# Designs tried in a protein design run: designed miniproteins, single chains, continued (2). Part 67

Each design is a single chain, and the fold is of that chain. pLDDT is the mean over its residues in the fold that is shown.

## One batch from the design tools (miniprotein)

Design m6312
Fold by ESMFold2-Fast:
Structure m6312 (fold): chain A 70 residues (1-70)
Amino acid sequence: MTEIRRALLRMAASVAQITIDTNESFSDDDLKDMIKLLEKYLEEAKKVGDDDTVERLTKLIDILKDRLRS
């Protein structure tokens, strides 16, 4: 149901944020894999209408894409 899905997506966003904040570097393959996974979570967050999680996941994806482009 949407309430459980929202909770899981918020947990995933929080885990991703901690992972990004605590790691100095990622390989390009790790960055690409994380981006793909977070993009799937973003689409799910959009479907359930969790705007806060959509914003968080969008920012995290942008950070990872910026690192990949560097």
Scores: mean pLDDT 76

Design m6313
Fold by ESMFold2-Fast:
Structure m6313 (fold): chain A 78 residues (1-78)
Amino acid sequence: SNLESAIHSNQLSITHAKQGDGEKASRYSQLSSELASSVNPEASKYSKLSSEHAKKGDFEKAIEYAQKALDLLRQTQS
């Protein structure tokens, strides 16, 4: 499902950001944002912010926004 795929992509984004891989972190958070847009628009917004911060090398904020998106996506599970 889009929800499960968004969660998985978001988790990969956090993993790569923790490793200092901004390119992979931003790609996975962008993918999570796109997948989350139909499921939880607020989570999609935070995943997009995570992607933008990862591109800038701001891994602390990238992880913070990705974590906020992940928490919202997990709350969306019935």
Scores: mean pLDDT 87

Design m6314
Fold by ESMFold2-Fast:
Structure m6314 (fold): chain A 76 residues (1-76)
Amino acid sequence: HMDKAINLLKEALKAVEAGDRDRAISILQKLIEESKDNPIVVLGARAALEALRAGDYERAIKVLKGTINTLKILKS
């Protein structure tokens, strides 16, 4: 369900913003595994995960916000 993916992306974003890297990575890995049928979620989660692994938290935040916004528009 798209609402579940949006909520998990929001939780990942909050974790990144709070500096909780381990929680953010865990949520993003779960999203990739559970959302294989949604390429926008998978691509956004992978891009954010790569940014976090590279230590680029600003990029991770931008990717997560962009993915959430795209999904909200598509849900409408």
Scores: mean pLDDT 84

Design m6315
Fold by ESMFold2-Fast:
Structure m6315 (fold): chain A 73 residues (1-73)
Amino acid sequence: MLSPEARRVASTILERYLSGELRVGDLLSPSELAKELGVSKGPVNEALDALVRAGFLERVRDGRKTLYRVVAP
């Protein structure tokens, strides 16, 4: 079950994909999303993990960072 903030983050990501602002192959940074949306990293990570379970994102290691790639439904 997602927190209200995590649901907002997930909805924002999906809306960007549906509008064409976000495309298959794009990389999402949890830290950049948290800063951009004005939320803490907890809700962002919760939303990104839920979208990975839904098959919309995949986790990618970039050195010490975990990024999330859009793979789309």
Scores: mean pLDDT 82

Design m6316
Fold by ESMFold2-Fast:
Structure m6316 (fold): chain A 96 residues (1-96)
Amino acid sequence: SSKYRELEKRLVTLYVTAGLLAAAASAAKLLSPENREKTLAVVEEALRQLEEELERLEEEAEELEGLSEEERRHLEELLERTREQLERARELAAEA
């Protein structure tokens, strides 16, 4: 369905953005202390927003009807990978 494809696209976008935030958090260690703190503040705020978006997307995924078993499994796998990517980004930000 079109809703399934839209949700898949939104989840992939969130996954990619979380990956970019993880990279930014890692790279923050290469910056001066002042620039590091500024970068980590931006990363922390962006992570909060993505965590809220993921919660909404998880609710939307549960409400979707008429999915095949394969489509549902794919969404569940994508949700799990996205959650793991966000957790990784948060850990890297905390370590910097």
Scores: mean pLDDT 87

Design m6317
Fold by ESMFold2-Fast:
Structure m6317 (fold): chain A 68 residues (1-68)
Amino acid sequence: VPDSVIREALSTVKDIDSGGNISLGQVRYLIDNYTPEDITVDIVKDVTGVLHSGIGGPIVVEAIRKAM
């Protein structure tokens, strides 16, 4: 997966994240080590240490899965 696709996914995450810090490297780690079906709010939380509440969580998951 190109870095440009990962940066676009990360940009979507940052637009809805008022306090979290998800790096390009963490998104790349998720893409390289998990399948799209394994990408859940819990997995993103475990890898990044960040959890977006309510609507934010599903948007983060969808953005990462679209980058895969």
Scores: mean pLDDT 68

Design m6318
Fold by ESMFold2-Fast:
Structure m6318 (fold): chain A 80 residues (1-80)
Amino acid sequence: SEEARELAARLAEELAPLIREAMASIENAASAAGLAIRSIGLVMDTAEEGVREGLSYEEALERARRRIEELAAELRAAEA
């Protein structure tokens, strides 16, 4: 859990610019805020999975990035 918290912090720092850009791409303010909140959960979940599965930092980062990008795409599609 401590190892997962440390990994989550590193993932959050690295992914913060991506999350910020994704939020800016969403027209609806509530949906943009929802992306930020849900992205925190995705980062935490991915860190916990990464520690459990023995993933490298790069593998955990790629999984988290993909999940955030998928979430952003889903929220943009819901606006259309």
Scores: mean pLDDT 86

Design m6319
Fold by ESMFold2-Fast:
Structure m6319 (fold): chain A 64 residues (1-64)
Amino acid sequence: SEELKEEFKEKMLALEREATRRVIEGADPAQVAADYRARFQQLKDEALAKGLTEEEIEEVEKSL
């Protein structure tokens, strides 16, 4: 679904912006990276559960 792809992309962009903000504010980059990976996996699992394919998830990742 195009709507599901857009939703996933928006969540990924928000995750990226949050990670960048945390590093700028002085958070530990290693911890930010670990949190990013954990949240990304959760978002990916949620997208798959909602009906996105692995190919569609990869397309969104490549577009970021």
Scores: mean pLDDT 84

Design m6320
Fold by ESMFold2-Fast:
Structure m6320 (fold): chain A 100 residues (1-100)
Amino acid sequence: MPSVEERLRAVMARLSPEEQRAVAIALLEAALTLAENDPSVPESLVEEIRRLLEQLRAGEISAEEAVDRLFAIRKRLPPAVAAQVDAVVGAAVAESEAHL
């Protein structure tokens, strides 16, 4: 089975640039909420996710770059939080795959 990252990238390739941006924003907002609500997440990682979301909303980075950086941050999150991020991404991918 492909990884959740590979499945997300395959879904994103079928979306318009505006749809890709909307998906990346939604995933970063979910990741930020999960990181802010878990006291085991270092404040530096919470701020890194927040900055990434702000850069994406400002059009300073592409949806592809935002997804790349989110998965890099995910590798540095506590395992429980990383698993919750994977679950959110997996659910979004499954929903998108059903509608594509």
Scores: mean pLDDT 83

Design m6321
Fold by ESMFold2-Fast:
Structure m6321 (fold): chain A 113 residues (1-113)
Amino acid sequence: MEEIEKKVREAIEKSKDPEKFAVALIYQILLKLGLVTPEQVDAVVTLALNGYIEPEVALKHLAKVVPDPEVRALLASYKTKSPEEIALELALRYVKPEDLDEILKNAEYAVRG
């Protein structure tokens, strides 16, 4: 758990755009958990990563699509928590240590273009 927190915080801080990285990270976590498909959300995530919509708009859409009520509630907390805080909480609660490096690499790749 402590190692997950450290790696996630470091990845967010090192990102050129921490909010966009957080959206990409949330998306990669949801994909890994099987809670979303690319067909459901990829277009909205891509719009957010390219700056065409705000991160909060992407989180609102993800909250509507996700079938898990606990994950949905966390995504819907975008009114009181930053995208970075939501990404960190998702990682701490749901990501296994062995999956973290792949998830972080995929999120970094998505934001680099």
Scores: mean pLDDT 84

Design m6322
Fold by ESMFold2-Fast:
Order: sequence, then structure tokens, then C-alpha cells
Structure m6322 (fold): chain A 64 residues (1-64)
Amino acid sequence: MVRVLLYDADGTLLGEFETDAPTVGEAVAAAAERFGLATGDLVVTEPLRVFLRDGDVVVIRVVE
């Protein structure tokens, strides 16, 4: 089980949840679905940052 943390561009915690996803990419996809983010246009980088279609940035951190 991994814990996923979502932050805005200012470092404010937007939400967290736990998932049994076997990969970081699947954990990020589960987080996007959980928080209502569009999955098709997400760009995941290292460190894990997710870019929204309108240019807003959400930072996703996966913790075991």
C-alpha cells in the first residue's frame, strides 16, 4: 500500500489517500480520478508534478 499526497503550486496539501496500485504511474492515475483531475492530458515528471490543461500545476508525491 502506498500513500499519495496532492499539493498545489504553493505547497498547500489538497488531499491524500492510500492505494494498492502496483506502480507509481497507476497510483498517480488513481489520485487524478479521486481528486477529479483529467487523466488524458496529465504530464507526470520527476519529482512527480501533474500539469492541468489550463496551466495550473498540482504536485503529486507517492510515499510507501
Scores: mean pLDDT 62

Design m6323
Fold by ESMFold2-Fast:
Structure m6323 (fold): chain A 65 residues (1-65)
Amino acid sequence: MRERAVHETALALRAIGLGARITIEESGDHVEIRLEHPSEEARREAARLAEEFGEKMGNATIEVV
């Protein structure tokens, strides 16, 4: 079991539920995740996901565009 991979999968599933586009990029031992949506309402919800999952994933940066 890989804890970060589990959280990445959960985040991706919830982002898909919002209709957001998710991009995951590895940078050494750090991972960068970008959540994109044209709607301000969906971006606010994505920002809550970024806060929630950022705390769980450790070596990860989650940004909302």
Scores: mean pLDDT 75

Design m6324
Fold by ESMFold2-Fast:
Structure m6324 (fold): chain A 68 residues (1-68)
Amino acid sequence: DKEIEELKNEISEYSEKGDREKAAEAFRKLGEKAGVPKEVADAGAQGLINGDNDTVQAAANEILRALE
């Protein structure tokens, strides 16, 4: 899905640039599109804001599971 890949790229680019708020927004949108619980998407978004890569990876894994 092009939109899923675009959101993943936005998360990566914004995180790399230090635009943590835009990275967090893209992560929340990705989680919503994947149908994961809001708490998982929020945890990943906060991980991006805080630079907590372990939390981001855990939330991303749940999103990948939900996406099949």
Scores: mean pLDDT 79

Design m6325
Fold by ESMFold2-Fast:
Structure m6325 (fold): chain A 123 residues (1-123)
Amino acid sequence: SMKEKAEKAVDILAEATAEFVKAVRDGLSVEQARKLADEIIKRVEEKTKDLPKELQEAVLNTVRGIADVLIQALLDKLPPEVAEFLVRIAAKYGIEQLLKLFGASEEFIKEALKRLDDAVRAA
């Protein structure tokens, strides 16, 4: 169902975001973060290959956007807590926009953002 596909997309994006947050907490360099981003993007592409093309592209564009925010924060030498905050905002915005594009209810979006917060907290 579309609900199950949307839930899968949210879980994939939440996991990717948790890995980016962990990279900030672990003090990765720009070069290490770029390598991690490439590895995560390839993994997301593989995990989403069975989703509808438009949904796969939206998920890939969202994870690339989050990665770009992380890399820019590290290039700007922002404090780790600020870099983490920007990554979390980018993920919340990206997930919300993706779900709105596919017609998700406000209640579904609220639950998805809670799942994101839970994944980041577990990292």
Scores: mean pLDDT 89

Design m6326
Fold by ESMFold2-Fast:
Structure m6326 (fold): chain A 104 residues (1-104)
Amino acid sequence: SFLEELADKIREILEYGMAGDLEKAKELALEVLKSLNDEEGIEKVEEIWKEEDLEKLKELAIEYGVEEEQIERLLKLDEEEAKNIMKGHILASIAKEALEKYKK
């Protein structure tokens, strides 16, 4: 199913993000968004890719459903890994929002 294939890609975005492979996560996110013709989502992905401000990434990750306590735990281990994981989650969430809009 087209929708099942997109849902699988969204799961893979998160998995690649968690593994630190953000380039693959971005590639998959853009594939999903292009398949859905979601230009707004594509723009959001490009904005997140450029974002280096930790506080903005934290705010966005929380808006997209990451628990604040999870973010705090990640930051205590490694700030760069935490940023990568937050970006991966945000990218997956942008793609998921696009899919939910498409389903209506």
Scores: mean pLDDT 82

Design m6327
Fold by ESMFold2-Fast:
Structure m6327 (fold): chain A 74 residues (1-74)
Amino acid sequence: SEGERLLAQVDEIAAEAAELLSSKDLPAATRRDIVRRLQESREAARRAHEKGDIEAVREALRRAQAVLDELKAL
């Protein structure tokens, strides 16, 4: 389904972010903030999917992508 595809994309973003976090030398506070925001986006996507709210899954995906983009720029 579309919701399952969007959830898979959120998981892909989380996996890429985890790889980058393992290789980047970041301040502990910055690392904690990025991890927290990624976890919040993943949880929001999961809850939205459980409710069949595809637009909310897309919003969570956009938020996760923004966090990954910030991490890549660091």
Scores: mean pLDDT 89

Design m6328
Fold by ESMFold2-Fast:
Structure m6328 (fold): chain A 90 residues (1-90)
Amino acid sequence: SITDFVRNQLKLARKYLEEDTFYGYFQALSLVVTAASYLDKSPELRDEVLELMGELKKNAPKLVDFYLRDRSGLTPEEYELLTSLLNKVK
């Protein structure tokens, strides 16, 4: 199911966050953005997505800024969603 897919993306993102490396944070951010794009189909996972975005912003703020600037790596919908989520995680 879509919900199982999103859960698997979030589980993998947590493992990458635990690595505490630039590559780990980059992979975690990509996975969380992908998960966020399916939240309309899995709204129960919204709080987990916001929590992981908060951890990414706290531990890798320069990477998050870089990802937002590299719009070629994101669809317009993913970019708008990521920007909206980051505004809720201060």
Scores: mean pLDDT 76

Design m6329
Fold by ESMFold2-Fast:
Structure m6329 (fold): chain A 89 residues (1-89)
Amino acid sequence: SLEEALGLVKSTLTALDYAIANKDPRIAPAVLAADPEEVQRLRNLLKEMLKALESGDVEKFKELAQEALDIARRIGDPRLVADLEAVLK
C-alpha cells in the first residue's frame, strides 16, 4: 500500500542517516565502507522516492526504487537491501 511504501522509505532513509551520523562499524559496516558518492546517491534517490509517492507518480517511484535497490546491493548492507526489496513487493 502507499502508506506501507511511505513508511518503509522513511524508515530506510532514517536508518541510513543514523548509520552515517554514528559511524559505528557495528551498526552498518558495509555502508561505512562504501563509496561516499554511492551512499549520497542512495540518500537522494530515497528522497526522490518519497516525493514520487506523495505526488502519486507510481511509475517514477518504481524506476527510482529499482535504481536505489541496485545501489543498495552494491553497498552490500543486508538490512538496506531487504528494506528496498520490501518496497518493490
Scores: mean pLDDT 81

Design m6330
Fold by ESMFold2-Fast:
Structure m6330 (fold): chain A 70 residues (1-70)
Amino acid sequence: SIEEIERKYEERVRELQEKIKQELAELQPIYDSMSPSEQRKFAISFTSDALRRIGDIEQEYLEELRKLKE
């Protein structure tokens, strides 16, 4: 059902948010020891990766919805 697909999507988003928070906490001491230029490069790379992961979950959600309409 649509409701089951939506629930799965919400759960996956929540799991990803928790994972990202954990990764940030683990990396915080390393980030704090970096130079300003390294911090900028790290922030860009990390943000890019996080956006890509969110996009993957969104794409899977759209594909599951598409299959239900068949």
Scores: mean pLDDT 84

Design m6331
Fold by ESMFold2-Fast:
Structure m6331 (fold): chain A 89 residues (1-89)
Amino acid sequence: SDAFLKKRKQFEDALQKAYSKLDKSNQGALIYILAGRQNIINKCLRENDTVKDAITCFFNELEKDPNLPISKKRFKSVKEAVLKAADEL
């Protein structure tokens, strides 16, 4: 649907904006977080009315992965950067 495509573009715009403001280490963490997880992004976009809620859904699903080799502090910093970028769209 057009509404889904618009939310997906806004999600991608928030990711790109966050990436440009992150330091090199957190940029690497964001790339790692996104790798192979398009199915989770699409699920969160379908299940949530707003881009911000979809982003929150995405990071909450990732926090359940015991194999995610990212520190809690770094994960939180990346999550907050993406949420802030979404608020600024």
Scores: mean pLDDT 86

Design m6332
Fold by ESMFold2-Fast:
Structure m6332 (fold): chain A 63 residues (1-63)
Amino acid sequence: MLYQTAKELSKNGGLAGLLVDEAQAAVDAGDPETAIEIAKGVLSVRPDNERAREVLERAERLL
C-alpha cells in the first residue's frame, strides 16, 4: 500500500521533490515536453502538489 509514502512525497520531499527539480531544470533548458511529462507524473500521484503544477504551467507557456 502506497498511501503513507504518497502522503510524504506530497510535502515536496523525497522523490516528488527530486522529480519537480528535474522538471524545472528541463524548463530552464528549453525542453518543455520533458518538463510536462515529469510534472504530469507527479500530479497524477498528488494533484495538489503546487510546485509540480507551477512547472507544468511554465512548460505549457513555452509551447
Scores: mean pLDDT 72

Design m6333
Fold by ESMFold2-Fast:
Structure m6333 (fold): chain A 78 residues (1-78)
Amino acid sequence: MSPEEAKALAEGILAGGEAAIALARELAAAGEREKAIELLRQAAREAEEAAKTAKEPEVSRAAAEAARRARAALEEVE
């Protein structure tokens, strides 16, 4: 992919991860803890796979960061 495409994908991964964490926190606050936990586990797994399979360092780094944030949020809601 082009450098511009890699940057856009990296930004999208981080933004998507932040949105998932925000939604999970909202679900947990509403008493939907099991849904929050599953959403964060899914987000973490998807980001971990993206970090492992990404060829572009920028994308791999963004995915790894998203995975770490999702795991931290998962510990917070458990």
Scores: mean pLDDT 84

Design m6334
Fold by ESMFold2-Fast:
Structure m6334 (fold): chain A 74 residues (1-74)
Amino acid sequence: SEFEAMAEAVRAVLDPDAADAVIKRARELVKEKGLSPEVAALLALQEETARGRVSPEDALRAAEAVREAARRLA
């Protein structure tokens, strides 16, 4: 699924605890606000970076991985 592809991209870049936090929040955004998996993952990544759970460097790498996964699904 698109969500699973975004989650896999996040897990490939971030440490397990940070990845789990981002993926959990992205799932909430898809379920509660109807956001697409790509947009939900990018917004969740931004929120966790603002909270200090993800470094800016890791956030840029994870965002690139999410966008690449989305391009491969298109």
Scores: mean pLDDT 87

Design m6335
Fold by ESMFold2-Fast:
Formats: C-alpha cells, sequence, structure tokens
Structure m6335 (fold): chain A 85 residues (1-85)
C-alpha cells in the first residue's frame, strides 16, 4: 500500500506541475488528499480503510492523468493499481 500511495502522489504532482487544465488539477488535488488520508490510516494500522482510500485515489488520479494527457502519470496510476492486485 505504501508503494501504491507513493506512485499516486508522484502522478498527482506531475499533473499539478505540467497541466493547465483546472479540472485535472482539482482531481489531482483530491487524489493527493485521499492518498495522504490513506497513509494516516496505514500508520494507525487500519489497512482495510487505507486500501479503500488508495483505490479511490487511483480512480481520481487516473481521471486527472487522462484529462491532462500525461502518459507518465497514467503509467504511475496503472502501476499503483497493479500493486493492489
Amino acid sequence: LEEAIDKILEAAYLIRKNSTNPEAIQLADEAIKKALEAYSYLQSGDVEKARELVKEAIDLVRKAAELSGNPQALKLADEARKLLE
């Protein structure tokens, strides 16, 4: 889960840095918020809640990457999803 969170944050930060699309930036910001919340639950031992939030963050960052047209961010989101399988 921690590696998935790291990939989500990297993807979201790439979108925030490189995109001028306000919808993509908003979705990336929401993904960051959920990823950091997931990290907090993981640190407290609530792995199930952390996993749910990571799945939500992946969906948000994938949408942000698609809107921004950022292939590296899409790759990172896909890698994060595979870590949950």
Scores: mean pLDDT 84

Design m6336
Fold by ESMFold2-Fast:
Structure m6336 (fold): chain A 81 residues (1-81)
Amino acid sequence: SMVDELIEEAEKKFEEIKEEAKKKIKDPNLLQQVLEKIDEELRKLKEQIRALAEQGVPKEEIRANMDLAIAITRQEVKKIA
């Protein structure tokens, strides 16, 4: 389904963000906190994707919201590192 495809894309992009965090953050306690935050942001995004799709929002608009959330999360990780 469209929802499953968008969720899989979001999960893949968030996994890339987690790998970047692992490369940049050498403090194990800080890394754990950042990874937990990334996982929580992914959980919220997946819930948002499902809600928007149920409301009949077009795929392109859902993707734009997803891309924005990914960009914000990447920026937050870079700021911490």
Scores: mean pLDDT 87

Design m6337
Fold by ESMFold2-Fast:
Structure m6337 (fold): chain A 74 residues (1-74)
Amino acid sequence: PEELRRRVAALDQAVDDAEKLGNSLKEKYDTLKKQAEIDPSFKEEAEKLKNQYDSVQKAIDTLRAAREAARAAL
């Protein structure tokens, strides 16, 4: 049905957006982690980004599971 195809497309977009966000957070975290090795004042910001990255990864896993269920229903 068209509704299920639209749901799959919406979930594909949500996964893509979440993966792009996750990649952006990882790059920022990797940069701040390196800076924190030189200047400890960056450690708090790096930890904050790591927590955000971990949250996004958990959300991606949930979205991928929902997408797979929607695809199986097609």
Scores: mean pLDDT 84

Design m6338
Fold by ESMFold2-Fast:
Structure m6338 (fold): chain A 73 residues (1-73)
Amino acid sequence: SITDGLSKDEKEKVKKGMDVSGDAGQRALDDGASVEEALEVSLKAFRDQLSKEGMPKSKIDEIIDKLRKVAEG
């Protein structure tokens, strides 16, 4: 899974980041963004949220790479 290898605390941070990300992406779609544009808005919001919660950049990058692969099929 996307959260495989994460601690319980890190999984909670990712869950919160995914909630923020989903809200940002949905707002972008509602405002007329393409699916690709909404994905980029979502991933930016996810990165920003996890950075605020103190997650290392390398770990955020790894999770985002997994999210992109899932989104791209």
Scores: mean pLDDT 82

Design m6339
Fold by ESMFold2-Fast:
Structure m6339 (fold): chain A 71 residues (1-71)
Amino acid sequence: GPALLERLAAEALALAREAGDEELVRMIQTLTTQDPTVALAALRELLALLREGRFEEARRSAQKVLDTLNR
């Protein structure tokens, strides 16, 4: 639901901001404006990578999702 999406987004944004990754912050913000089902799936994968400190892989994952949505 919306509360879960907001929680996942908030945690992902906090981790990206703590790392100083402004590009990743923008990508996460863009993902949260998409369809909730797509956003939830993307944020779950992204958050798992961010929790492991895999910021480059997280950016690649986010970019692949955004590229899929931007036809």
Scores: mean pLDDT 82

Design m6340
Fold by ESMFold2-Fast:
Structure m6340 (fold): chain A 79 residues (1-79)
Amino acid sequence: GHRLEGKVVGVEGNLVTIELPVDASRLLRVGDRVLVTSLTTGETYRGVVVGVEGHLVTIELEEPHNLKVGDAVEIETIP
C-alpha cells in the first residue's frame, strides 16, 4: 500500500485526525483500511478512513490507543 507521514491534530476517543503534507484525497478515500504507526512509540493501530478534507484525514481506530495531538505518525493503506 501507500505510506504517508503526518501529524496528529485531533483526537476524539478512537477518532484521530491526521494532517498530511499533501492533499489526503490523492491517496485516501472514505472506507479505506489503514495502519497507523506512532513514530514516537512504534505502536501500530488498525483503522478505517471516515473523513478526508484537504490535507486532513480522520481515521476511526479499532482499538484503544495512546496517540496524542502533536504525535508524528505513519499511515499505510491496506490493499
Scores: mean pLDDT 86

Design m6341
Fold by ESMFold2-Fast:
Structure m6341 (fold): chain A 89 residues (1-89)
Amino acid sequence: SLDDAIAALEEAIRYVEAGDGDAGLAAIDEAGRHIQRSMLTSSPEQRALLNQALRYLSIARDYIEAGDYDKAVEALRRALELVRQAQAL
């Protein structure tokens, strides 16, 4: 569900802010699975927002791998905003 995706994203942000890149990546993977599952029953408008959220998860992953945790958190916060927007539709 999108509630599960939001919870996983909030968890990812907490781990990355704490400097735990491995736990952050695991939470990003969990968020991505919940987003992809939700897309199966989403409207076209919701799906567009969720596809953009998945792009920000990929960007966050790249920043974690580069050691740029501040930019990873920014990307995760953008993904979270997009998932919340999709949920509000």
Scores: mean pLDDT 91

Design m6342
Fold by ESMFold2-Fast:
Structure m6342 (fold): chain A 73 residues (1-73)
Amino acid sequence: TDADVLAALRVAGEALAAAPADASLEEKARMIERALREAGFRDVRVEVEGDTLVVTFTASDGRTVTIRIPVAA
């Protein structure tokens, strides 16, 4: 799962770096969701929780992974 977490963080970070500076958290969440799905991640969900993006997907070993990305911190 650690390799899947690192790969997901890289994809999410690239999507965030490509986002317009004025993009909303919902727009950033959708960009991350699309980027992860295009990268082959399964069961991808991205939710906005305050200033944090909550990314959930199914790892290659079948485990559910949840990553919290603070955007305003």
Scores: mean pLDDT 81

Design m6343
Fold by ESMFold2-Fast:
Structure m6343 (fold): chain A 57 residues (1-57)
Amino acid sequence: PVTLEEVFLLNSAALNATEEDLENAHLIPQPDKERWRKALPFVNKKYQSIAQQLLEG
């Protein structure tokens, strides 16, 4: 189960992501990425690509 808070946080991160944030995505802790991967399908479709880039970095 994913929480509404995690969906909101990932959506917000994707919405506000700069190119620098995408370059530094590899610095996001793995436990946070694992939780956010579960939230990815529930993120607004227009931000899913950017959200996926944050999780794949």
Scores: mean pLDDT 77

Design m6344
Fold by ESMFold2-Fast:
Structure m6344 (fold): chain A 68 residues (1-68)
Amino acid sequence: MAEEAEEAAKRGDYGGALGSAERALSQGDGESAKKGAEYALKAAEKTGAPEGALKGAEETLKKGEELI
């Protein structure tokens, strides 16, 4: 799951990276959720995504950290 998020982020697909992170959260995988959210946040910042996308990635990152 983190690998899919990394690949999506390399393409500038922050939505795909965030989706992978959210899927990891649903599986209880805090480490993969955290990594996926970090990739989503970087891709969103790089592509100038809306504030809502950045906040979504930040929330997913925090939830992932809570599971670790």
Scores: mean pLDDT 77

Design m6345
Fold by ESMFold2-Fast:
Structure m6345 (fold): chain A 94 residues (1-94)
Amino acid sequence: MSIKEQSLKLAEEIYKLAKEAFPDDEEFHKKLEEELKRIKEIKDPLQAAVATTRLGLEVASYAVAKKVPQEVLDKLKELTEKSFEVLKEALEKK
């Protein structure tokens, strides 16, 4: 799987988790949907990896502020850590 494909898959998983964690937060869902659309349109793999990592950190920050259950925070941590690994690979190839 390419760096861009890995970044898109992670971004979609982060978006899905955020929708499940904040089911009634339509404004946050819309913001994340627009971010996901932008990530899909990024042609440069490094920029896509950076955008996906930023998306993960944004959702994690929001989750902490909303005091979500630890199980949700643990899942966000896993996805965010995976996004950093993809970003690291993208940086090493540039």
Scores: mean pLDDT 82

Design m6346
Fold by ESMFold2-Fast:
Structure m6346 (fold): chain A 93 residues (1-93)
Amino acid sequence: MLVSQEGARDLLIEMVRGLITRLEHPTGPPLTPQDLRDLVLVLLGLLGRDPSEAPEVPTWEQVLELLREAMEHFGVPQEEIDELLSRLRELSK
């Protein structure tokens, strides 16, 4: 789906903040390998990359690297990227 750069940026920030909230306060089912793969597929789609690049069982490092790439691609400030990804790394331990 074609999205504007501004819309994609806002979506990415919302997705990351949602992941942080889910990991900080897990009141529902835990994140499954399928959830991580679905996230990778969304990120690849936003970047215009082939969905076949998604591994069957993504690691958190792979998810974080794709999030960084997507956020940089859509012009999220580096300080905000570093803050959000640092928080996700701590919560994904």
Scores: mean pLDDT 76

